# Ledger of designs, part 14: designed miniproteins, single chains

Each design is a single chain, and the fold is of that chain. pLDDT is the mean over its residues in the fold that is shown.

## One batch from the design tools (miniprotein)

Design m458
Fold by ESMFold2-Fast:
Structure m458 (fold): chain A 104 residues (1-104)
Amino acid sequence: NPEIEELRERLIELTLRAVLEDDPEAVPEMLKAAIELVRRMLEAGYSPEEIVAIGREISEEVRRRALELGLSQERADAAGQLTLAAIATALAYVLNRRDVALAP
């Protein structure tokens, strides 16, 4: 799905921007991208478990790219953890807010 691939790349780029440029605007944009990615994946028939597995793959890709950009191991690990936390937060937000037809 080209749209899911685009959202995945945007999430990676925004996470790297947040840690490289100390850009405070990058964190809200990263969360927005994670929410859209999770929403699109759920609509495409991915399970929450599959989304978490893909989230781990995205986290490893962020960590790998951060190391290639010359970030320390500690900063690269933090970037990967930030990505995974954003996806986990987005998944919890999407599922807990509107996982049923009848919400309060």
Scores: mean pLDDT 81

Design m459
Fold by ESMFold2-Fast:
Structure m459 (fold): chain A 55 residues (1-55)
Amino acid sequence: IVFQGRTLKESDIERLMREPGIDGKPLSRADAILYLAGLIPSKGSSSKYDVAKLL
C-alpha cells in the first residue's frame, strides 16, 4: 500500500501485526502502518479514527 508517498510492504505490516509490541500485544493494522511510516515513536498505539483520516 501507499501511505504519505511511501510504499509499504504488506509482509512488513503482517509481521508487525503478528509480533508482540512493547506491552506484549500485537499491533493493529493501523498502528503497524503508522509505525512503518515513522509517525509513531515505536510499537505504540494510535486510534483507528486518526488513521482513517490520513488514508
Scores: mean pLDDT 58

Design m460
Fold by ESMFold2-Fast:
Formats: C-alpha cells, sequence, structure tokens
Structure m460 (fold): chain A 84 residues (1-84)
C-alpha cells in the first residue's frame, strides 16, 4: 500500500535525524526526542498491521519489521541516556 510507505517515511526520517544528532554530538536531548517519536511511529504501524483481520505475508512482515524498528529506537534512547 502507498499509504503504508508514506506512514513509514516519517518514523524512518525521525530515526535517521536522531542518529545524526547523536553521532555528531550536537544534542543528546534532541536525539532522544527524535528516537522516542520514531519508536512511537513504528509502534503505531505495527499495531495497525497486526490489527488486520486477514493479513497477507507482506502485511505480517511489515508489522514485524515495524515492531523491530520501534525496539531498536527504544534501545538507542537508553544508550544515549547512559552517556548523559
Amino acid sequence: SNLALVLGEEPTRLYEEGKELYESKKSYEEAIEKFEEAARGFERLAELAFAAKDPDESVRQFGEESRKKAEEARKKVEEIKKEM
């Protein structure tokens, strides 16, 4: 679905922005906010995918990938907090 691609673009962009802020040492607080927002976005996408009544393989894969990306973003937040 084109909508699923569009919905995934924002949390992916937020994740990359958080990564750039963290790696460049510009702002740890802003990096945390970006990763937390990315995590919430991916969590929402996973919930939508898993709420489908009869999901095909692509929908199930999308949901699982979104869940994994959300968990990865959450782990990045914890890593940054340990450096503050």
Scores: mean pLDDT 81

Design m461
Fold by ESMFold2-Fast:
Structure m461 (fold): chain A 68 residues (1-68)
Amino acid sequence: MSIQEILDQARKGLDELPDDPAEAQKGIMELANWVEEQASKLPPAERQELMDRFAGLVREWADRRAAR
């Protein structure tokens, strides 16, 4: 699986999170664990890129929810 495919799946997972803060937090932790598992299968440079870009996706998601 490519970095882009991993990020596309992570973004879809974030967008599917419920509005309940506790359930959303659980879902974020599950997504973060899955992304770290995928990152562990990649070379070091690609792991860093994936983690940096995933952090950006989480920030974009949080900013969108804060605008509600």
Scores: mean pLDDT 80

Design m462
Fold by ESMFold2-Fast:
Structure m462 (fold): chain A 81 residues (1-81)
Amino acid sequence: GPAQKQVEALLEEAKKLLEYIRENPDLSVEELIGQILRAIGLEIDLELLSKDPSVDKELLEEAKRAVKEALEEGMKKLREK
């Protein structure tokens, strides 16, 4: 259903965000803050979708883990500046 497709899209966005942060070691403080805010936005969207009972719980937890990994990578790189 539509909610399931939204979670799948958010999972793919989270994976791409993590890859972007990892593949760009020269991101500035401002750029890293931007990526961290993007990850927070994905977490909020997933929390809203978690209230829909039609969403597969395993897929939702996978998407939440991917967002958490992107957030943690961004915060780690920000701390190293």
Scores: mean pLDDT 88

Design m463
Fold by ESMFold2-Fast:
Structure m463 (fold): chain A 85 residues (1-85)
Amino acid sequence: PEREEARRRLAEAVGEFQSAADETILKKPEYRDKALELQHEVSRKAAEALRVIDEGTPQEARRAADEAVSFAKKATEELKKIKDE
């Protein structure tokens, strides 16, 4: 339950980020490099969080997911600000 919920929340947040990145690149190609840089950071943090979710305690899994989800959401909001200008 906790690990499954953590994986689901992480996948959901990363998916939302990917949608925002794809739309930003399409609508504002001048921000392509920034979107790709954020995608690299989100992917790296998500991979690290997934390792902790799989191998750590339920408490560590939840904290790792919370941190990675928070970062992905902040990155998504940054891209949305660019897109909506």
Scores: mean pLDDT 82

Design m464
Fold by ESMFold2-Fast:
Structure m464 (fold): chain A 59 residues (1-59)
Amino acid sequence: AAARQAELLARSQANAGPGKEVYDLMVEQGWSDEEIAAYVAEKLAEGKSLEEIAAELKA
């Protein structure tokens, strides 16, 4: 379970585009890497794309 969250965080950081945008926005809002990994994992499990997560964070 924990390994999947770390993998999703690594993918978010490595991807140019929506994944990086999600990470950058959450860091700007004061989220920790652990909190970002948990949040992104949860949203992806709900079927949301990285672009949708980024759009939600901008609102």
Scores: mean pLDDT 70

Design m465
Fold by ESMFold2-Fast:
Structure m465 (fold): chain A 120 residues (1-120)
Amino acid sequence: MRQEALDRIIELLNKAIEALKKGNFDEAIEYVREALKVVGEARRRGELTDLEAQAIMTALTVALSYIYSGDKEKAIEALKLAIEAVRAAQNGDTEGVREIRRKALEMAEKLVEEGKLKDI
């Protein structure tokens, strides 16, 4: 169900943030990858709109790119942005989701310029 998927994504992202704080980058990557899988499955089931899925997935892609580059602080920032996108989706805040997607895309553009954007 939509609410169960959104709650699961938040749970996984909080675990990823805690793993990063402890320096466990590989564990953080696994939590982010599981979150991406949950987002993709929820989108396929029609439990997430394309806008909601794109906002969350873009923020998670940015987070993974920062984890792979060793930038823990920026990775945590991107994961928090993904959590904000999930919360906006839970509240039916379409404009909030659009704003978060815009911020995530700006972070992705900066990663491209820095040569740090990684495939997921």
Scores: mean pLDDT 86

Design m466
Fold by ESMFold2-Fast:
Structure m466 (fold): chain A 73 residues (1-73)
Amino acid sequence: STTAIPTNVEEAVAYFSKFLDHPNQDVRLAAVEALGKLAQQTDPVILKVALRDALKDEDEDVRLAAKETLAKL
């Protein structure tokens, strides 16, 4: 369960991860890119969990962004 109080980078990861299920591919891509910017501020395990669904996304750009983010970990 997510708390209503955003307090740290882990909460930001959870927030952006909700947009990975968005029907618009541009919104999902933006969410992956936002998670990528957090990659240097958090443990790779947290990002691997958050990006799990994005790696299997129907959109090629979303999948590529997720793979590139994970490759930098």
Scores: mean pLDDT 74

Design m467
Fold by ESMFold2-Fast:
Structure m467 (fold): chain A 88 residues (1-88)
Amino acid sequence: MDAAREELIEKVRKTAEEIKKAAEKGNFEEAEKLSDELTEWIRNNKRLPVREAALLAVRVLTEEALKSKNPDAREALARAATRVATLL
């Protein structure tokens, strides 16, 4: 149980970092693509119930947005959280 949650959190944090870097470079298309890929990965995951996985991902993405001082990165992460929240 804990290992599955830790793996999900690590995956989401890594993807959040990639979204931040894409947005900071002005590559909003790449940031949206990464958000879509994360949402589909969560939808298709077999280790956690989809809604539980989505809730954890939304929390992690929101935490990363709150830590970011770059407004483009913050907006991109908030959009990613909203996209993942469609699974709730």
Scores: mean pLDDT 86

Design m468
Fold by ESMFold2-Fast:
Structure m468 (fold): chain A 85 residues (1-85)
Amino acid sequence: MEDLERALEEIRKEFGEEAAEEFAKMSEEERKEWARKQHLAITRSSASRMQNAAKSLKEAPKEKVEKFIKELGISKEELEEILKA
């Protein structure tokens, strides 16, 4: 159960609260199996999403970049640091 709650928190951070709520509505057995599948998916998806976001932001107009910064709650300087990494 504790591993399940931890997976739920990771889903919330990576995919947002909506995905976490859907996960919480599943049966206990389904949640445990889905948590294992999501742990693998999150690990693979996180790196890919960060790289895709970095590429999109380099090519995106300023207005799109500002929206993305506001949505993530990070500063423009932090975003540039992530892109530099």
Scores: mean pLDDT 58

Design m469
Fold by ESMFold2-Fast:
Structure m469 (fold): chain A 96 residues (1-96)
Amino acid sequence: LEDISPQEAFDNALEHPEVAAEYLERLIKRIKDALAGKTSVKPTPEQKKKLQDLIDELETLLPEVRAGNPEAAARAKQLVDEIIKILGEAERRYLQ
């Protein structure tokens, strides 16, 4: 999924919290672009609401992930996994 995988970004989150934080910043921007209709992905209204809630929570966690907080990094990883699942569903629906 682009330049770096979620697993790769979060494998070293405690040693390199800046890498995890940069990954999150790029993902948040990409999701905001999708919500604004600037990408090929066309989420449903329900998926848009879920994505907005997920990125809002990620934005609140971002400073703590950057500070090397392991609980914040673990929570952010869970939110990222949910976002990727929703994006995959939206893309699959469009191609069918």
Scores: mean pLDDT 75

Design m470
Fold by ESMFold2-Fast:
Structure m470 (fold): chain A 96 residues (1-96)
Amino acid sequence: MEPSDNTLVLTGVSRDADGTITVTFTFVRDGEPVGSLTVTATRDGQVNIEITSADSVSDEELEFIRQVARLIGDSALAELGTERKGITETVTRLPS
């Protein structure tokens, strides 16, 4: 079992007047930020996931982050009392 030294730090939660919920996390490795996650859920059932990560974040770690992001989006939709009708994922890799 490979040890994980990565931490997801919750950095923001907001809900606007239109009911859109935005949740932001920072990926931290050994105390240094190596990426970010923004999950936006809208009242009409759309989830938008934006991930930015350094090359040092493995593809396997990134896949786990994507799974967590989907869970967060579904939880935000449940808070809005709506069902997911769509999901969009954007992943940006930062060069070393």
Scores: mean pLDDT 79

Design m471
Fold by ESMFold2-Fast:
Structure m471 (fold): chain A 68 residues (1-68)
Amino acid sequence: MEARRREILERIARDLGVPVAAVRRHLSPAEIERIAEALANLDDPAHQAELLALLRELERRLGLRRAA
């Protein structure tokens, strides 16, 4: 469980070019679980859409798109 969450956080951090600590700071445990569920179910369009929405929101919180 925790190791899987860390893997997801590390993948997101690498793809966005930010520290893992920054990703962890801006995502609640519930949001991390939602990302994990979406990644496990990418063949479902609803989960694919949720993943994209969560990543876009994370980019906004990190100031990569707009300062909040």
Scores: mean pLDDT 75

Design m472
Fold by ESMFold2-Fast:
Structure m472 (fold): chain A 62 residues (1-62)
Amino acid sequence: SMMEEGLKKAEEELLKAGAVEILKTAVSDLLAGAVGRNAEGEIITVLVDLQTGVVKVEVFPE
């Protein structure tokens, strides 16, 4: 399903961005999202648009 593939992609992109821990995942009809933390303690968010396949990755120093 688009949701299943979107979640997998969000988790893969999160790990590529350097996450060592996955904190949360969520999916809707429009978006798949994942939130993780890297080795520095920073929060990483990934959003995947399920219609376009566009991925947005953002890193927050916490």
Scores: mean pLDDT 83

Design m473
Fold by ESMFold2-Fast:
Structure m473 (fold): chain A 93 residues (1-93)
Amino acid sequence: MQTATKELEVKSEDDEIIKVTALAVGGRGPLTVEVKAESLDGKEIEFKTTTELVAEGPDTRVVRAILEAKGNVKVTATATGPEPISLGLRAEK
């Protein structure tokens, strides 16, 4: 088992919904992706997460997690599973 972590700070304009996508690619076996958001301003924030299995092959598994939040946030994505693990994190407007 391997764990990969990525962090991204995102600022929203005029309370727009920020969409952050985490894409994890793992080896053979179960792959778990967790995404969370923390306020950069110490404020209480609400966020929504959606996780889906995008592709499954004999030696590869791909999981996508999407986080939606408002405000100035730090997003942390953590992928855990069999090696090798690759994790990408990006913000979408």
Scores: mean pLDDT 78

Design m474
Fold by ESMFold2-Fast:
Structure m474 (fold): chain A 80 residues (1-80)
Amino acid sequence: DLENFDEETLKLLEEKKKLEEELYEKLKKLSKEEREKLQNTVKEEVLEISKNVTEDLESVKEALEKLIELIKKMIEEIEK
C-alpha cells in the first residue's frame, strides 16, 4: 500500500504518474505501427527494471527512477 512508502518514494510515484499521463496523450496521436515500434524498443528495458524490484524501499526507488527515465526517453523519441 502507498502508505508504507516514504515521502521521497511518493514524490517519485507522482512524477511517474504525470509522465505516464503525458506519454499516454502523445501515444494517442501515433499510428498503431509507431506505437508497436516504440513498445518493442522499450520491452527489454522494462523487463530488466522489473526483474530488479524487491520488497525493500531502496529497490523500489531505483526502479521508479529508471522507469521515469525510460518514460522521458519515450516522450523524446515521439517528439522527433
Scores: mean pLDDT 74

Design m475
Fold by ESMFold2-Fast:
Structure m475 (fold): chain A 116 residues (1-116)
Amino acid sequence: SESLFKVLDQVVKEAPGTKKLADEVKALVRKIEELERQLREALAARDVERARQLVAELRENVEKLREAGKKLVAAAEAAGTSQDLVDQLKNEINSIIARSVVFIAEAEEWIAQLEA
């Protein structure tokens, strides 16, 4: 997420009108990282009920990040942000989404094994 936060700061510097959307993306990334941390703790504790709740919350926040990221990319493009920076923004957001989607799938498989 450090790479994404640097890219977000550069996007806001080139396109100050994107600040609110960039702040929303930062807040969602921090929430996703906190949920991923809590989910790892729940999995380590074998707390199936807590893990299920955290998977549902993580899934919801990943979809919120997908939508917020799409809006931010569109706003950055409309503001004339450099193509290289927009491409970096897309890649960094997609990387976080992909990482979280993989972790959700692994957590769901683990939960299924504990309930069998």
Scores: mean pLDDT 91

Design m476
Fold by ESMFold2-Fast:
Structure m476 (fold): chain A 93 residues (1-93)
Amino acid sequence: DEKKKLEEELMEVRARIARLMGEIINITLDLKEIAREKGIEVPAGFTLEEAEEIARETGDKKMLELVDEFKKKVEELNELSKREDKLIAELKK
């Protein structure tokens, strides 16, 4: 039943990863919208680094808050991805 616990944890980790990915996509869309509202051309390859620079130049509080939230969610996603890799490795043994 150790294997069942690992499988249940893997399912929970994957569900949390999916939720965070959706939240990160939504924040990216919100950041692009704010940039467009400021008259800034948003290229297809618009990055978090570009959004952070715009937020700093404009002093837009909402954009700064969204950049901060994005960074926190990406860090959480990276930690969960490492956990997923460990669980997969344990289940393959």
Scores: mean pLDDT 81

Design m477
Fold by ESMFold2-Fast:
Structure m477 (fold): chain A 74 residues (1-74)
Amino acid sequence: SMDDVVKEVSRLLSEKRFEEALEVLEKAIPTASAEDLPTLRSLAQLLLQGLQEYNESEELIKRAQELIETINKL
């Protein structure tokens, strides 16, 4: 459920487990309803902010940006 995705992503972000948070979001996209997209976009934006704040890898930042772009096209 979307509530489970929100809880898991929030937990992973609080633990600075950014790659795992990204993977959870990427897996949620194919099964998301239109009503879920604003929530997924918000979580992806929080992930991107965390990646930038903690100077995480350029590859993860790029993947998070591509994820947001994908959500915006849906």
Scores: mean pLDDT 86

Design m478
Fold by ESMFold2-Fast:
Structure m478 (fold): chain A 75 residues (1-75)
Amino acid sequence: GLEAFRERVYKEALEKSSDKELGLKIADIYVKILTGELTREEMDEIIATDDPEVRAFVNTFRPLIDYLEKLPHLH
């Protein structure tokens, strides 16, 4: 399930990241991108207000986010 995938990604982020807070934040965004949960509004808010590394990550995946929004099955 999606919750099991999310937990696994978070655990990997905690084990691999030197900055746990930043690692978890990027992991959460990564899961939301893959599941189509990250909205354009949330993405724009991140770009406007978040850490430069988080913003760069979201900007890299903007085309994928736009594509996933067209696929309601992947909600």
Scores: mean pLDDT 69

Design m479
Fold by ESMFold2-Fast:
Structure m479 (fold): chain A 84 residues (1-84)
Amino acid sequence: MLEEALERLPGYSRTTAGAYAEAGREWTGSDEVRGDKIAGAVLRMMSLAIDPSLLSPEDREKLEKIIKRYPDSPVAKVAKEALK
């Protein structure tokens, strides 16, 4: 479930759940994407913050879009970390 997946992320809290869901939708490029795909997108962003060597040009573009759209969110901090 999306909520259960988000609870496993570093820095997750109930007050940031909406920001993570919005970033996941932005990553997938569709509001019609199922919660499991949104959770997978968020987990992919977190994995790229841990190991930036996995960063593809497509992942970079998606992370830059998230930073631009949600610059003050906790998710933007994770995205910036992945782009170091």
Scores: mean pLDDT 60

Design m480
Fold by ESMFold2-Fast:
Structure m480 (fold): chain A 100 residues (1-100)
Amino acid sequence: MVAELRGTATRVSDDYWELKGELVKEDGTVLPLTGHLIRLSDTTWALHAVTSDGLVLTGRAVRQSDDTFALSGSTSDGGVLEGTGVRKGDTIELKGTVTF
């Protein structure tokens, strides 16, 4: 099964961004999610998010250019997250897939 991830991270500080988004399953189920990005280094951020039904997403966002990021990670049920982020000022638009 594949689920689509879409979300927005909003800057709270240089080291902390709040994430709000949703995970959309192939059957059309929409799961709101909330989370954060925490800075680990100049190029790497830790991603943590939780869906409304308790599924945990953990991963990394790695800077690819000044305004682009590669997302990778996993879910608590063994899914694999892949995606991208695009920075627009104090926000990052996130898009990805989770493959179960």
Scores: mean pLDDT 85

Design m481
Fold by ESMFold2-Fast:
Structure m481 (fold): chain A 108 residues (1-108)
Amino acid sequence: ATVTRTRTFSTGGQALSEEEVRLARELAHLLATIAAGRAAAAGAPGSTAVRGVVARSAEELREAVERLRPEAERALPAALSADVGVAETVELTPEREIHLSGAGTLLP
């Protein structure tokens, strides 16, 4: 199986800590894996799935990572069984909310 990966990281010029950046990237990757597994399970080319989380702190990011890691682990075999395009998005709002999403699209 082939995974094509696109990453978008937008902070609007606001600084995230190195820990927040690391956790946000890890969380976006887990969300993308979950979405990829859902898209693969749909079984039709062009099928898309999205999984999102909002966090306000490094602690919330860490809690989300730990909560979603088992879900991503369960999704991984399906994600790897098919050719899936994957997008990882991390956006920081002016209110300092970290919006994270993973998207998966089953490729032809």
Scores: mean pLDDT 80

Design m482
Fold by ESMFold2-Fast:
Structure m482 (fold): chain A 90 residues (1-90)
Amino acid sequence: SAEIEAQLATLEALLEEIKKNIDDEIKFQKLLSEYLSLLMRAVAALKDKEQAAAFLQRGRDMLVKTLSDQFPVLTASIARAIEEQIKKLL
């Protein structure tokens, strides 16, 4: 659990960086791709399906909370894709 919390803190820090670069399209897209890549790599390293699903769910919720006000369509699309992966794990 401590390792998962540390990885979530890293994702949260990356979301803050994404939020600061919302007006820079190139940086925004690069950082968002980095967030999603890091989230998926962390999930792939988790052997317990319930822990992997919970990690994806928290990563999704953090993304939605941070970006949905300014990017509702993009955020909803990404959230749906993550939710489908959660369903496949459970």
Scores: mean pLDDT 84

Design m483
Fold by ESMFold2-Fast:
Structure m483 (fold): chain A 87 residues (1-87)
Amino acid sequence: MPLSREEIAEILEEEIRRLEELLEDPNATREEVSEAISTLLQIAGAAVAMEEFELARRAVRLVLRALERYPDLKLSEEGQAFLKSLE
């Protein structure tokens, strides 16, 4: 495999940072925020598969923070089930 787990984790961490910046942008649209939440859940799933649980926890915390900031947004059934699996 051309990428190590450490290199993949670094890429995921950079993507989490970019998504965090997007979620903090007051000009971000509801659609952009919704897509960012979906991407963060995908990142969390990938991190769990790699046993990078700290990275998964960070992605999940950003999702929860985004939902608190944007109360009109709700998780899909798949997203809710995934968050429950991490508890």
Scores: mean pLDDT 76

Design m484
Fold by ESMFold2-Fast:
Structure m484 (fold): chain A 78 residues (1-78)
Amino acid sequence: MSPEEAAARAEADPELTARLEAIAEEAKARALKAKSREEFERIHREAVEEAARAIAEALGDEAAARAVLEAYRATVAA
């Protein structure tokens, strides 16, 4: 599965979309309570790992989940 194909499938899955949104909102709530930059970065990393597990579970393909995360990182780095 290509990164584009995996992203399209993730967007087409309303349960996955809702789950990813919930993970993002929970991470934001925790980040607001962070007392240090290191704690903020840890919360962000944990949220990314949780999102990766949710994608892998929904798509049934760990490689597809990794491809989606790599596409996201490429967009942020550009």
Scores: mean pLDDT 70

Design m485
Fold by ESMFold2-Fast:
Structure m485 (fold): chain A 83 residues (1-83)
Amino acid sequence: MEVRVIVARGEDGKYYVFTVENPKSEKKYSVESYLGEELSMDEISELAGKALKWAKENGGKLFGEVVSEEEAEKVLEEAKKAE
């Protein structure tokens, strides 16, 4: 199963996590972090669209969440453990 995660901070002060699970793919974990910069809501929407496209093209599932800063940091820690 492949898991792709996008973690971003929006200009609204919220943290966004988009997770795509592709069950038919090889075991791989990947994360794209945008926590070092403040993204516009249009940029957050583009990231959501990118994640949705990945899910549709691979027959996977998309999970979108608004999380706390601590939860966003935990997602990055899990990615580091998968390296």
Scores: mean pLDDT 77

Design m486
Fold by ESMFold2-Fast:
Structure m486 (fold): chain A 90 residues (1-90)
Amino acid sequence: KAADWEKIGEIDTEISSKYKEKFAEALELLKEGRTEEAIKLYLETVEKQEEELLKEVAKEVPELLKEVEELVEKRKKELPEVLRKSAAAM
C-alpha cells in the first residue's frame, strides 16, 4: 500500500536527519583528501542509520520489513563502489 511506503519514507527521513552532521563530517574529510577516513565514516553512519530504520519498520510496518531488508542489503553491497567512484570524480 502507498500509505505504508509513505510511512517508511517518513521514518527514513526522520532517521536521516539525525545523521546529517556525520555525513557532513565525512564530506569534509573527503575535501581534505582523507578519502579512506571519509568512506569509513560514511559507511559506519549508513550502517547505524539502516539498523535504526529496520528497527522502526519492524515496529511500525512489519509487513514490509522483508522488502526493506532486501533494499538495505542491496545498498550495502553497492555503496562502497559508489563512494569510491564519487571520490575519484572529485
Scores: mean pLDDT 78

Design m487
Fold by ESMFold2-Fast:
Structure m487 (fold): chain A 94 residues (1-94)
Amino acid sequence: MEEELERVSKLPEEEREEFVYKKMLEEAKKIIEEYEPYLTEEELEEARRAGEEGRREGERLAEELGLDEERKKKRAELGGLGARAAKLEELAKK
């Protein structure tokens, strides 16, 4: 196991969940920052659209799961940034 994963596994459940969310957000932002300079205006717009759809879907799923307002915001943010990062990477690999 990686040192980071081993350290996180020793945290309480709640703190571990928070750490994972923050790590996923950081990774998505890095992907976006890395690939945006290599894409056209049309591709950037497509990625922004995918991000907005991901944000709405994340919020909807969190609502269905009965999550509190703070967790809904986190899920929406992860969904949006994750979908945008995935689309940017897909477009950059063409």
Scores: mean pLDDT 76

Design m488
Fold by ESMFold2-Fast:
Parts: C-alpha cells; sequence; structure tokens
Structure m488 (fold): chain A 100 residues (1-100)
C-alpha cells in the first residue's frame, strides 16, 4: 500500500474542502519534486486521500485529475491504469476521463 507522508497528509487535511487550496498544494508538490514520476504519484495519492476522507467529492477529484493529466501530458489509458493501481473507484475514474 502506498503511504502518504505525514506532512503532506496534514496539508491535505488543512486544505479540507477548499478545492483551490488543494489545487495549489498539488501544484507546489509538482514544482518541488525533482522526479516527475514521483511528483505525479504523490499528487494522485493526495487526491485519493482527500476522496477517502470525504474532504472532496468524486466530481472535484475528477476535475483535479484531468488538470494533472493535461499538465503531465498523460493519455486517458495511462490515467485509467494509474487510478486503478491506486484503488480509485470506477465512478471517479470515469469522471476524470470524461473531464479530459
Amino acid sequence: MLYLPSDLRARVEAAGSDVAALRALLDEVAASTPDPTLGELLQLIMLQYALDHRLVSGAQVGELLAALARRFGLSPERVRRMMEQLGFPEGVIRRALAAL
């Protein structure tokens, strides 16, 4: 199981239901992570954590995932595979792909 670091977990919880604050945090993690693959993975884990803890809706997660996919140039197939590997619900996966 992939583990979200305690500092990032606390920051996701502090953002709460504020989608703009969560999006800014995702952008900061991307900018501060030298490895693009690790930065991408951390952002997905953060979004899964926010969804699992009912901080954001599946629709909001779908929009944020679509923004990340555009930023990293990910194909719909790549997005689906990554979300499935991280255990995202099918409804959230479909929402993210529809927002691409």
Scores: mean pLDDT 72

Design m489
Fold by ESMFold2-Fast:
Structure m489 (fold): chain A 66 residues (1-66)
Amino acid sequence: GLEEAAEVGAKAGESAAKARNPNATDAELQTARLSGGGDGRAAAEELGAEKGAKMSVENAKKQGGE
């Protein structure tokens, strides 16, 4: 559902932020979670929960610079 998409996005955002900066502060990680969670939720609303979750993970990976 939307909650799963938001949590997947939040985790992806946090993981990407840690990968970019292992010394990231709690505030930076919180911002990454909010951004990723918001992206996951918005994509799920627009495109369906499963597709939204996948897209939020891909967006977080691009931001993390893998």
Scores: mean pLDDT 70

Design m490
Fold by ESMFold2-Fast:
Structure m490 (fold): chain A 100 residues (1-100)
Amino acid sequence: SVLDELKQIIEDFVKNNIPVEEAVRRIVEVLRRYAEEHGLTKEELDQLIDEIENLLSEIFQKYAKEHNLTEEQLKKLSDKAVEMFKRIREEAERLYAEME
């Protein structure tokens, strides 16, 4: 499913297997494909972006607990996640404009 693909990319990002730029690129590609295949409205795309934010939060919390991250380490990862999510939102707005 689209959520399983998104979850895998987020897990790779949180584990530091891929940088922010690569995570954004992969997520945007998944969103573009899914939106085009299903003819998503802006509201449906925004809903999917909200799901990404929720998945990111859940994966971060799980990773932090499993690896005994300090609050400072979690804050630093959270800041990177905020940057990534901001870029995803900006790319999603461009994607919507290009599709319609």
Scores: mean pLDDT 81

Design m491
Fold by ESMFold2-Fast:
Structure m491 (fold): chain A 62 residues (1-62)
Amino acid sequence: DKLQKIRDILTTLGVPQELIDQLLSTLREIDALRHGGFPVPEDLQQRLEEILEQLGDARPVI
């Protein structure tokens, strides 16, 4: 499972669990919408971008 591997990597790097949970829940929601044949709303895409920016700026990542 790709999401499980992402969680394990981020946990090992010391990323806050709250950020990991937000990232995984957002990715899971996007996947569910795509699987259901629905378009991915821009607000979800924006949320994903914000989470990725927080991960890039997070000191615990390195």
Scores: mean pLDDT 75

